# Designs tried in a protein design run: designed miniproteins, single chains, continued (5). Part 5

Each design is a single chain, and the fold is of that chain. pLDDT is the mean over its residues in the fold that is shown.

## One batch from the design tools (miniprotein)

Design m16149
Fold by ESMFold2-Fast:
Structure m16149 (fold): chain A 69 residues (1-69)
Amino acid sequence: MADKNPEVVELEAEAALHLMAASIARLQGDEEAAKEHLKKALEHLRKALELLPESEALKKALELVEKEL
C-alpha cells in the first residue's frame, strides 16, 4: 500500500505543515507569506499524488489548495 511509503508520508506531512503556516500567515495579514506556503504545499501534494495517483484524499487536497491561489 503506497500510503505506507515513507516518501509519501513525508510529502503529505510537509504539505500539511505548509497549509497550517499559510492559514496562520493569512490570519496575521501576510498574504505574500500565505501564497508562498500554499505554493510549497501544492508542490508537495503534486509529488505525493504522482506516487499515489489513486488517492482521492490527495486529489481533493490539491484542488482545495489550487482554489486558494
Scores: mean pLDDT 80

Design m16150
Fold by ESMFold2-Fast:
Structure m16150 (fold): chain A 99 residues (1-99)
Amino acid sequence: MIDELQVLAGMLLIMGGVLRVEAKNSEDPKEKERLLEAAELLEEAARRLEAGDRAGAAELLRRAAEEFRRMAAESEDPEEKAEYQRLADLLRAKADELA
């Protein structure tokens, strides 16, 4: 049986991988940098969860949520803005569950 923290860590690694692919396909250097920063925060949060560091993971997820909020604020595409805002809210909720 998979531990709940292991399930969350797996989901964060999948999200990080998706963001890395999106960064590679982006032609905007600022978007590319922000997507890579968000991916690194999610991957580090997953590592902290695997180590049992819930508080450290929660802090990294809050930082990732803030990066997505910034991307949402800077996006001119309404669909992209809504998706980044949804991701920020999801990551903040997961961080609060860990605290």
Scores: mean pLDDT 83

Design m16151
Fold by ESMFold2-Fast:
Parts: C-alpha cells; sequence; structure tokens
Structure m16151 (fold): chain A 95 residues (1-95)
C-alpha cells in the first residue's frame, strides 16, 4: 500500500508560527501538493506502479527535508532551492 506523506504534520509541529514561518510552511505544502498531483496522474491515467512508488518516495524525502529545514530556521530561499530540486526529480520520473 502506497502511503502519501501528510504535510499538515509540519504545521502541527510549528503551531505557534510567525508570518515568516507560515510562508515557509505554505511553500513546502504547495510543493508537496504538486508532487501529489503527479502521483494522482501516474496512478489513475498511466497505471504505472513504478512511477507512483518513485514519486511517493520523492514526496516522502521532500517532506522530511522540509520539516528539518523549517525547524532549523532555514530561509525561504533555501526552501525554494530544495523545492526546485525535488520538482526536477519528479518531472524526470514523469518523462
Amino acid sequence: MIELPEFPEIARDLASLSPEQRRKVLLAETTLALIDMAIYLAYHYDGDEEKVKKLAEIARKFLEEAQKLINDGASVEEIEKKMREYVKEAVKVLS
């Protein structure tokens, strides 16, 4: 069974968020939603279980790194760089 990472857990861990921290959380959540859309398309239109597994692993790794970066006080720019890396990796799976 393929488990999709739940981004709301990051928000719960950072419940007393500043506006800057909320921006970081929203940026990470938007990135995860984009990868989840790619998983949805691979699952429902391609039926490609290998692509689904690879995309789910990319989403999981991004969630773990986003949680760490936000908790370590990383800048929005650092999160954007990580977003670009994972989006490129997801696009490569779909290609």
Scores: mean pLDDT 73

Design m16152
Fold by ESMFold2-Fast:
Structure m16152 (fold): chain A 94 residues (1-94)
Amino acid sequence: MEETKKLADEGIKEFNKRAKEAQEMAERYRARGHPVAADAFEMLSKAAQGAAETLEAAKNVDYETVKKIMDELKKEVDRLESTARRVAQEAEAA
């Protein structure tokens, strides 16, 4: 119970942090004239926010289910972040 809540709360905090950082990056890249990179970070921000909302809704289920949901959400957010970072690097290298 307490361990499940702690796991979910830590995941929610991390996803909310990542969403905020991604939104800040999107605004910076848009201001610098890199709209594709900005769009990629906006998508990342929305995905991270959605992940936090999903964990908040799921935090009262069993530990194993929360762990699986968190791991799957983390993989999706990590994939989008890697894509956004790659797009940004390619845009700045051009």
Scores: mean pLDDT 85

Design m16153
Fold by ESMFold2-Fast:
Formats: structure tokens, C-alpha cells, sequence
Structure m16153 (fold): chain A 76 residues (1-76)
């Protein structure tokens, strides 16, 4: 479980970075897709593991990125 948790966490962090880069480039669809996938992984982690402040912060970050990306899409 620790190895799986580590891989999922690393993947979520990577997706958040990709979402940030896509958002900065104005690629709102790509940013939204990365942010949504990161949230799915983080929700799986929250279901399987005890409460973790680091995971909660990543969820907040991913949700903020998704909201910004969706706002960009709505303007298009």
C-alpha cells in the first residue's frame, strides 16, 4: 500500500504541475483534464488512507486550478 500510495501521490502532483503549465499557456481544456484527473487520484487516496494535510492541500490546489480552467472555457 505504501508503494501504491507514493506512486498515486507523485502522479497527482505531476498532474497538478501539468495543469498549472496548461493554464498558464491558455490551454483550458488540457488544464481542466489534468486537474480533474488529479482530483480523482486524490479522492482515491483519501478513501484508502488516514487524513493527511498534504493531500488536503493538493485537493485545494487542484480544485482552484479546475475552477480557473472552467472559467476560461466558459469565456470561450
Amino acid sequence: MEEEARRLLEEAERLIREAEAALAAGKYEEAAAHARKALEILEELKKKFPPNLGIERLVERARALLAEAEAGLAAA
Scores: mean pLDDT 82

Design m16154
Fold by ESMFold2-Fast:
Structure m16154 (fold): chain A 113 residues (1-113)
Amino acid sequence: MEEVEVPVTQREEELPSGYVRGTATSAPVEVAEGETLVAVATARSESGRLEWHRAALRNLDTGEVTWGEGLAQDAPEGTASVSAGAGRWQAVGEAVARGARVTVEVRLFRRRE
């Protein structure tokens, strides 16, 4: 498995009632037949708790979205992953926390078989 280095845009948004949403969105990645793309989203809350976090791969040609939900809730840190086959994909990591800044990072990996 080899890491795919692509530009990632990070965004943080303050929501009502002291919630903060973090989002990381990758540049498009093309995956050939016989290849699998794995997106890993890591979310961290700097002094709060994660309400939820997830990873997604959106197919840019079909509009289909494949989800990987994170299992950490009320924890300061969590990781979610999702995989998809051939196509043009955009990876998205999202997390929401209460009363704290949220950092979301997305890493992409390619597997060939």
Scores: mean pLDDT 80

Design m16155
Fold by ESMFold2-Fast:
Structure m16155 (fold): chain A 70 residues (1-70)
Amino acid sequence: AAEAEAKLEVYQEGLKIDPNNAQAWLNLGEALMKLKRYEDAIEYFQKALKLDPNNEKAKELLKEAEEKLK
């Protein structure tokens, strides 16, 4: 969907400015989940968790993305 792709571009631009933004990595991963790009989503959820290891939303979405690849 064009809307999810537009959101990806905005979040990627923001991360070039501040790569320590855990929320932006999480949002990017969620947009990738909507695009069914589960391998890319896993990578970005892992980046979010490196910045915020207690982020329950990122843990849940990482598990969901991994289940989609089985």
Scores: mean pLDDT 77

Design m16156
Fold by ESMFold2-Fast:
Structure m16156 (fold): chain A 84 residues (1-84)
Amino acid sequence: KIEELEKKLEEAEKKKDWYEMGKYYYELGEIYEKEGKYEKALEYYNKAIEAYEKALEEDPNNKEALENLLEVSAKELGLVVKQT
């Protein structure tokens, strides 16, 4: 649910945990995509991509951040293609 994810995102922001921020942005994107709110989903997928990129800047060996970055990038591309 959106409210719970927004609170978790605020906590991750306080910790400056880019990986957790990326995860919550990704989940928000998935929720909005399921609701058919594709513009909002795309916005959150892009935020997740940026967060995972920052996580990898701080820890280049974070395989989970890399895997999630690839997954979100694929979803972002698929959503863009679907809209055209």
Scores: mean pLDDT 82

Design m16157
Fold by ESMFold2-Fast:
Structure m16157 (fold): chain A 69 residues (1-69)
Amino acid sequence: MGVRLGEALLAALPLVEEATRAAREGDIEKARELLEEAARLVEERAPGVRVRGEVDPEAGEATLLLEDA
């Protein structure tokens, strides 16, 4: 992975942490919105990388998945 991807992930980390918190509280809609914003941020900063967010309401987890382009 390039240096730009690492920096983009670090910039998105606060949004992922807030999404995880929202998922643990049962606010799945907010968790999805925060993950969508985080994915947008990563894609803007690392062109050519595709990102999707997943929310696991039972585990209370929100995750960004990096897709190989």
Scores: mean pLDDT 76

Design m16158
Fold by ESMFold2-Fast:
Structure m16158 (fold): chain A 82 residues (1-82)
Amino acid sequence: MQKEIDDGVNAIHRAVLRTNKARTEDPLTQQAMDLELKGHEARLAGKYEEAAKLYEEAARLHDEAGHPKTAETLRKRAEKLA
């Protein structure tokens, strides 16, 4: 459990560093980035329906966190996969 959480935090931190230059204290943004990563992995595995659902859920969390442009991009990706 804690080992999986540490691995997840490292993956989210890498994704955040690509998009932002600093660690976020917002748990919604962290959850959104994790779902975005899972969606990307599902897409690479050929699970397009699951990837679309994950991208749409990540988009909702990004919208709640105040990242509407990122949310719009993820919704467009979800539409292409569904």
Scores: mean pLDDT 71

Design m16160
Fold by ESMFold2-Fast:
Structure m16160 (fold): chain A 81 residues (1-81)
Amino acid sequence: SAVEALLRQMIEAVAGTFPHKPELVKKLKEIVEEGLAKGLSVEEVKERLIELVKNAKSLSDEEKEELIAMIEVTARRAKAA
C-alpha cells in the first residue's frame, strides 16, 4: 500500500541521514514493521516512533528535532494517501 511504502521509505531516509546510528534505525524499523503487522493506525505508529526518539540517549536535541520532523511529515503524507 502507499502507506506501507511511505513508512518504509522514511526508514531508508533515516538510515541515510544517520548512517552511524544503525541500532536506532533498527529500532525504528521494528516499530514500523510491528505496527504494519498489527494493523495499527498511522497516528499510533507515529506516536510510538516519536516516543522512541524522545527517549533515545544516543541523539542530541537537534537530532531528535530533525527525526521527529521527518516522522511528522511522513505521517501527514500517509494520512493524505
Scores: mean pLDDT 86

Design m16161
Fold by ESMFold2-Fast:
Structure m16161 (fold): chain A 58 residues (1-58)
Amino acid sequence: FEEAVELAREGGEARRAGDYETAARLYEKAAQILEELGHHDMAAELREEARRYRELAE
């Protein structure tokens, strides 16, 4: 869980810096960890954010 929180925080920092590719990647990793822990709702939210930022990076 703590690893997912750290990755999400790093993703937020990347987003603020305009690095949407890195933000998308970090949020996706955080979502994967949350899914493994059974936090499906939080994982879905982070995957949605990751997808959004990935589209912006293109």
Scores: mean pLDDT 78

Design m16162
Fold by ESMFold2-Fast:
Structure m16162 (fold): chain A 96 residues (1-96)
Amino acid sequence: DVLRQSIQRGMRSSSGDNLDILRGVMSMIDSGSSPADVFRFLGDSVIDLQISRGRLSDSSRPVVQQQYDSQSQQIRDGNPQPGIDTTISIINYLGS
């Protein structure tokens, strides 16, 4: 499973909040959470992380949240590619 392997690699190279987010994602996958729910958790966690690090303005939260909500809905509708691309980007960011 490429996704699980990518998360495990990220977990080995990360610490603190990055590691906690990756652990949360892995736990959700292992518990059988839906791909859309995993994506929502990942998106929400990264928005909070970016705001806490001063990399995203709190005033931008509604716009970014809308983008993640849209991609989560696309996963449910059978159009997962935007969500997959975003997930890979986030895992690479957290594991870097």
Scores: mean pLDDT 81

Design m16163
Fold by ESMFold2-Fast:
Structure m16163 (fold): chain A 65 residues (1-65)
Amino acid sequence: SLKELEEKLKEVNEKVLKEFLELARLAAEEDNEEAKEKVLRVLELIEELAKTKDVDKFIEELKKL
C-alpha cells in the first residue's frame, strides 16, 4: 500500500541520513578510502532510486554496504 511505502521512505531517510553523515565524516576527517567509496555508492543508489522509484531495491542495496 501507499502508506507502507511512505513509512519505509521515512525510515530510510532517517537511517540513510545518519549513516551517510557518519561515512562523510570518516571520508573527510579520516581520509578513509573505504568510507569515500561507500559515500559514492550511496549517491549512485540515490540517483537510481530517483529514476526507478524502487524503494525496496534501494533498501536491499543499502544493506549490502
Scores: mean pLDDT 71

Design m16164
Fold by ESMFold2-Fast:
Structure m16164 (fold): chain A 94 residues (1-94)
Amino acid sequence: MKTEEERERFWREVEIALLTMQAALYKKIADRAVKNGDYETAIKYYKEALETLERALALADEMPESPHTRRVKAWLEAQIEEVKKRLEELEKKL
């Protein structure tokens, strides 16, 4: 039987998934802006993606340790590092 705690964990997983999809959308918008030479818009959306990924990572840190949670956290940490590097490169072009 699902407990209240199990239901709370389920909704937390859903929220993490929604945040990761939102961050992916922001990253795609930023990538498109880079291709168009709109570095100001690209920086704005990469920053929004970074903030969204950091929120998802914070929620994942509240989840019990499991192989799934470890994979999600590793992926989020890798995405955060990639976005930070892209931001640094773009800020050097301004």
Scores: mean pLDDT 84

Design m16165
Fold by ESMFold2-Fast:
Structure m16165 (fold): chain A 59 residues (1-59)
Amino acid sequence: MDFSIFRGKSNEEIAERAIELARKYDWSPENATGNVVGGAGEPYSRFKEVLPLVEKALA
């Protein structure tokens, strides 16, 4: 999967993709968020901002 296209995208767009992957592949919120954020080359600060959005959607 190529996540470089998510570099500079909003927290909401990154969260949307992470939620899609978590539902499709049964990934944890942390694994899905980390894969999209890390694959996009975004910093750990972005991971901390996006993770709560993914967790809330998957609750």
Scores: mean pLDDT 86

Design m16166
Fold by ESMFold2-Fast:
Structure m16166 (fold): chain A 73 residues (1-73)
Amino acid sequence: MFVEKHPEVAQLSKDAVRALGEAGIAYGSGDTEKEKEYRQKYAEYLRRLADRLAELGFDDDAASLRDLADRIE
């Protein structure tokens, strides 16, 4: 529905999930540098999603995603 009408939102969501998955793999392998790098990428994708949601009028959802990104270490 919403995601289907806005393929860029779907793509950013997929990119975020992939980055989180890569961070998890790095963590399991003991690669703390790659884990940090992929966590940072995950936060960046969340911020891009928030910006796009705000442009579409979903300000509360955008604020929630920005808050989540700010809490990612």
Scores: mean pLDDT 78

Design m16167
Fold by ESMFold2-Fast:
Structure m16167 (fold): chain A 82 residues (1-82)
Amino acid sequence: ALPELAGISEAERAAAEAMAREAIESVRESLARGYSAGAAITGAEMRILATAHPLEPPTGMSPENLRLLIRQIGAALEERFG
C-alpha cells in the first residue's frame, strides 16, 4: 500500500495507485533484464519524473502531492527491492 497522501480525491488516489503499480512493474522488468536493484529503482523514479510534468501533473493531482508521491514511491521501492 502507498503511504498516506493529504486531502487527495478518489481520482488522485487511483492515479497514485496506478503510478505505484507502474513503478513496481518497471523495476521487475529492469531486474529481469539484468539491471541491479539500485539501477532499476533509479530508472523507475526517472521515468515517473519524466512523465509527470511539474506544472501539468497527471490526472489533476497537485504538484505538491505529486512530489510527495514520487518520494514515497521511491522509498517504498528501495524497501521492497533495495
Scores: mean pLDDT 66

Design m16168
Fold by ESMFold2-Fast:
Structure m16168 (fold): chain A 68 residues (1-68)
Amino acid sequence: SPMHRRVEELLREAERAIENGDLERAHELLVEVLREIQALEPVDPDFATEARERLGVLALRLSEQQAK
C-alpha cells in the first residue's frame, strides 16, 4: 500500500541521515515516521508495531549521537 511504502522510505531515509551525521534531518524524518505510523495503526496494527520497533531503534541511535 502507499502507506507501507511511505513508512519504509522514511525509515530508510532516517537511517541514512543518522549514518551521515545529519542529526536535524534524522529527527525530522523520525517525527514524520511516527506520524505515519499513528495514522496506520487502526488499519494495519501488525505493520505499525513492526515499524514502531524500527523507529525505537533509530531514535535510540539518534539520541546516542546527540550525546557526543
Scores: mean pLDDT 84

Design m16169
Fold by ESMFold2-Fast:
Structure m16169 (fold): chain A 55 residues (1-55)
Amino acid sequence: LPSVEEFREELEKLSVEEAAERAEEYAKQLYHQGKFDLAQEYLLATSELIREKKA
């Protein structure tokens, strides 16, 4: 999995729908690995990016 910074860069290149799907996929993988804090950071970064794209 990429760092949070790399993850944000990748999501910036995607549509809102694609970004949401990618984030859910990564968050689920982190959740299954027990990395809840990192999953939270990924979801927060995604929510911020989606808000920016929709605004």
Scores: mean pLDDT 75

Design m16170
Fold by ESMFold2-Fast:
Structure m16170 (fold): chain A 80 residues (1-80)
Amino acid sequence: SIREELFASMRIIAMSGEILVLERKLKLGKLTKEDIEEARKLLEEEKEWLREAEEKGLLSEEQLERFRELLERLEELIKK
């Protein structure tokens, strides 16, 4: 449905924004331990949501690819 598509798109946009802020902080040398812990929490929550969304067929292939890319970026940022 259009609502499911919109909610998925909004989630992707929100996560993209959070990751951009964190990546910017890393480049500026301002990334804190608190930022990393928040990023870890976000990563685990979004991985769980993605698993459920895939099982239910809530995402298009393009949305799945974008979501996986965002999770990879978040994981790279956390690993240091």
Scores: mean pLDDT 83

Design m16171
Fold by ESMFold2-Fast:
Structure m16171 (fold): chain A 70 residues (1-70)
Amino acid sequence: EEEEKLIEMLRESAKASEELVEKIRKIAEEAGKKGSLEYLKEKLEKEVGAVVIELPDGGLIILDKEAYEK
């Protein structure tokens, strides 16, 4: 029973991850058109509950809000 529940949760998580990635992609495309990292950060936080961190080398890290707060 526990194993079956875990497998189903993983399957739902994978499906949710695919939808989340598509949502992030669309937000990133809109932010790219606007040329605004603030727009990207606000949309990701509001719509997907993520935190965007700029690295000094120009890279970006996208974190779960829960993981960031812990």
Scores: mean pLDDT 63

Design m16172
Fold by ESMFold2-Fast:
Structure m16172 (fold): chain A 66 residues (1-66)
Amino acid sequence: SPARTDAISRLVLAKPEQAEEAGREAVAAGVTPDELLSIVENLRKAGLDEQAERVEAVLKAAGFPV
């Protein structure tokens, strides 16, 4: 859905201080744990390893299974 696509975009572009809120927004929009893992993997494949690690760490801290 457009809402899920927008939430995913916000999550992958989130700064560390915004990633927790963006993660909650993505879950609220229906993004699954498998999709969250895919997003983190895609960031790593794109060479954005530090961003992927920060997103994963914040999602884990927020209670998401990534």
Scores: mean pLDDT 71

Design m16173
Fold by ESMFold2-Fast:
Structure m16173 (fold): chain A 69 residues (1-69)
Amino acid sequence: SVEELKEYIAKAKKAYEEGDYVKAAEEYEKAAKLAEELGDERTARSLYRLAGEMYEKAGLLEKAEELYA
């Protein structure tokens, strides 16, 4: 649901503030997949980009590349 999507985004932001970039990326990716399931391609694309940026900050360049498709 939209509420679950917002929860994942909130968790991602909290993880980012705590410096846990891997967790932030994972939560943004979960939010992106949920946005896709809800048919919101624009929001999904934005969230995948945020997840990719977090993976880059974590040094996981290969994962980041997949999300910038």
Scores: mean pLDDT 85

Design m16174
Fold by ESMFold2-Fast:
Structure m16174 (fold): chain A 57 residues (1-57)
Amino acid sequence: KELEEAKERLFEASAKLVKAAVELAINPSEENRKRLEELAKEVDELEKKLEELIKKA
C-alpha cells in the first residue's frame, strides 16, 4: 500500500544518509560532502511525499 511503501523508501534513504554521514566524518572530502548533500535532498523529498500521503483524507 502507498503509505507503507513510502515509509519503507524513506527508511532505506535515511539509512544511506547515516552511512554517508559516517563516511564524511572518517574522510571529510568534497566527494563525501556532495554525496551526503544528495542523500539529504533525497530524504527531504521522500519525507515531503510521505507527509502529503498522511495529510490526504
Scores: mean pLDDT 81

Design m16175
Fold by ESMFold2-Fast:
Structure m16175 (fold): chain A 95 residues (1-95)
Amino acid sequence: MSKEELEEEVALGIARINLSVTALAARKDGDEESAKAIEEALRILDEAVAAGESAEEALERAIEKLEEELKKHPDSEHIKAALAGLRKILEALRE
């Protein structure tokens, strides 16, 4: 596996963990709307990867979905946390 392929796989793994953990935290807090929004972003990430898109492209799609959902739920700390996590991963990939 190339260094670039390894870096993309690691980034996607961290992104999936970030989205799963933030969705679980939202659900435990009774915030089903934020949990569903974050789970949908994870689904979009996985579908983009399955379609052969790059890790950067998949992350950008998930970020766009979370930004849309945050406009509907502007006080959602869980959506904000998920979005901040994905943005940090994307910045690391853009080296």
Scores: mean pLDDT 86

Design m16176
Fold by ESMFold2-Fast:
Structure m16176 (fold): chain A 82 residues (1-82)
Amino acid sequence: SARDERNAALSRAVAATLEEIEALVRAGLAAGVPREEILARVRELVDARMAELAREYGLPEEAAENVRRGLVGRAEDLIAAL
């Protein structure tokens, strides 16, 4: 259905954003960028992507905030693990 196709597209967009975040974290750490600066870059990327996805998919503010928090949390976990 169109709804299932939209949900699948949104899930793929979020997964692609997560891969970009992981690449950004790894590249930043490898370059010796301070962890706080890496997190600031991740937040900037996530805020920009979530604004685009919320507009494109009509996400409620609470849903967009939950996804944003999850993506930033994943970056924090990666920084702690590396």
Scores: mean pLDDT 85

Design m16177
Fold by ESMFold2-Fast:
Structure m16177 (fold): chain A 73 residues (1-73)
Amino acid sequence: AMEEAEKYFKQAREAVKKGDLDKAASYWEKMAEAYEKAGLPNLAQGYKAIASFYKGDEAAHDAWAAKAEQLFG
């Protein structure tokens, strides 16, 4: 599961370097799925929010930011 997340992270970074933000968002979502399967739902939620932000969904990103503030602020 963690190795799968790392694989998707590398693919997301390559997509960003190529300017393919929609593809990068797709890989962020796959990384979130890998973290969910690994029993890390807070990390999964974070990466889902990042993927949504790349697709222009500000509300989903704001929801995650509020959650992160509760956990780490």
Scores: mean pLDDT 72

Design m16178
Fold by ESMFold2-Fast:
Structure m16178 (fold): chain A 75 residues (1-75)
Amino acid sequence: GDEELKAVIDAAIEAKKNNDQEAYETHKERLKALLKEFLGEEFTDEQVDSIIKTVEKGRDGGLAEARRIAAELAA
């Protein structure tokens, strides 16, 4: 659930801090897959990057933003 999403986001942030672009893209694709599994919607690269940046800035709103985007796509 939400804890699994946070773990993958944290891994993506760590890869970014280490300048490991390959690891970042790998974690980003895993995050897309988890978002589809848990929220039922396919997210764009821009939406996933926005979620990661929100969490990186110390705001726990990243998952709330993902749910908001999913609700808009489902409408």
Scores: mean pLDDT 75

Design m16179
Fold by ESMFold2-Fast:
Structure m16179 (fold): chain A 107 residues (1-107)
Amino acid sequence: MSEEELRAFTYLLAAQIAYKNGDFETAKKYAEEAIKLGVPEIQARAYTILGEAYLKEGKYDEALKYFKKAVEIDPNNKTAYRLLAEVYEKMGKKDEAEKWKKKADSI
């Protein structure tokens, strides 16, 4: 593993731990640091955590933005497609939610 990959992964783990502890501000900060290091696999996972933190804060437009970034980088990110569906359900957009659920189930 390269030094950049190790650093990006360390920030990703810190973001995951902060998110699990309900510290969404710290989770966003560490996810952004992981993204900045430019490792695509880690960027997709970090964008997913960033979106989840915004979703927990009720910031649905930001959550959609970051989950879309995650699936742009990793089109096989089943978790991000499921989370896109969840955001659209919370917004009352049932047709869009069903579209993204079907996409997740196809992976």
Scores: mean pLDDT 87

Design m16180
Fold by ESMFold2-Fast:
Structure m16180 (fold): chain A 56 residues (1-56)
Amino acid sequence: SADEEFGRRLAREILAAGGTAADVVREAARLVASGKYDPRGFGAGAGAVLREAGLV
């Protein structure tokens, strides 16, 4: 889904900028809390990138 792709993109961008898994989780939670993204799709996308990086 589009929200899953946004979650993947967020995680990749934060990690590429030298951020941590905790930074990804915090920013994802902030964006979901704003009501802008579906929490299930967005969380699945961000989580997939963190798993691929071996961070969870």
Scores: mean pLDDT 82

Design m16182
Fold by ESMFold2-Fast:
Structure m16182 (fold): chain A 88 residues (1-88)
Amino acid sequence: QTKVLSLTSQEFEAEAGEEVTVTFTITNPSTDKPATAKLEVVDVETGEILASKTAKNIAPGETVTLTVTFTAPKSGKYRAIASVTEEV
């Protein structure tokens, strides 16, 4: 099944109506296999996904930057989750 190579998360606070830009720099730690990187922003209270970005076919040792922008629907805590998964 899918092998997770890296998982990074960061929590932050935003105000209702605030436009938030989240940027993560992600490296494929594999020496021999391509990877898929995914960045999601979720509401920590509801688990709702507010924004997502995916980059595929990241070469071994390659670094990519993923950026998502969203408008916060409410004041509160949000979590940005960046995952790197091995491609078959």
Scores: mean pLDDT 82

Design m16183
Fold by ESMFold2-Fast:
Structure m16183 (fold): chain A 88 residues (1-88)
Amino acid sequence: MLTPEEVAAISAVLKRIKEGSDEKLTQREVEALKNLLARVKQEGSIPAPEEIREDLLEFQKSIGLPVDGKIDVNTAGNLLAEALSRLE
């Protein structure tokens, strides 16, 4: 399962992407996404909880990934890349 910190970080990134915002992300949010990517590489795909699922599906669709609501290595990597581009 995703940690609350990982859910918050994913939600923050997805909100900025959805709004077309250049609003900065914190180092803590970026670190949570780095940890998520490492976990997904080790443990495999993690299903998104309901609270972020709709925004995650839209993100996957926008970047041409499978629209499955699961955080795989490609989904986690793209979320991290977006977060790094917005680091404060």
Scores: mean pLDDT 83

Design m16184
Fold by ESMFold2-Fast:
Structure m16184 (fold): chain A 77 residues (1-77)
Amino acid sequence: MTAEELLKKGLEAEKAGDYEKAIEYYRKAAEKDPLSVTGVRALMNLAEVLRKLGRFEEAREAGLRAKRAIEAIAAAQ
């Protein structure tokens, strides 16, 4: 399963209200391609779902990972 496919499954799970499954898919998408637009979007969506669930420390870590990925992508270009 590609990072894009995992991100889509995460979005479908989130739409269905299955936040734990959405978290699982977003984490897998970010791990598959961490230095990509898809990976960054997965980390941002992960942070938002974690924040919605009151898991603020995990949300902060996901947001920081997204920020670092954006910086790394910019530096490589």
Scores: mean pLDDT 87

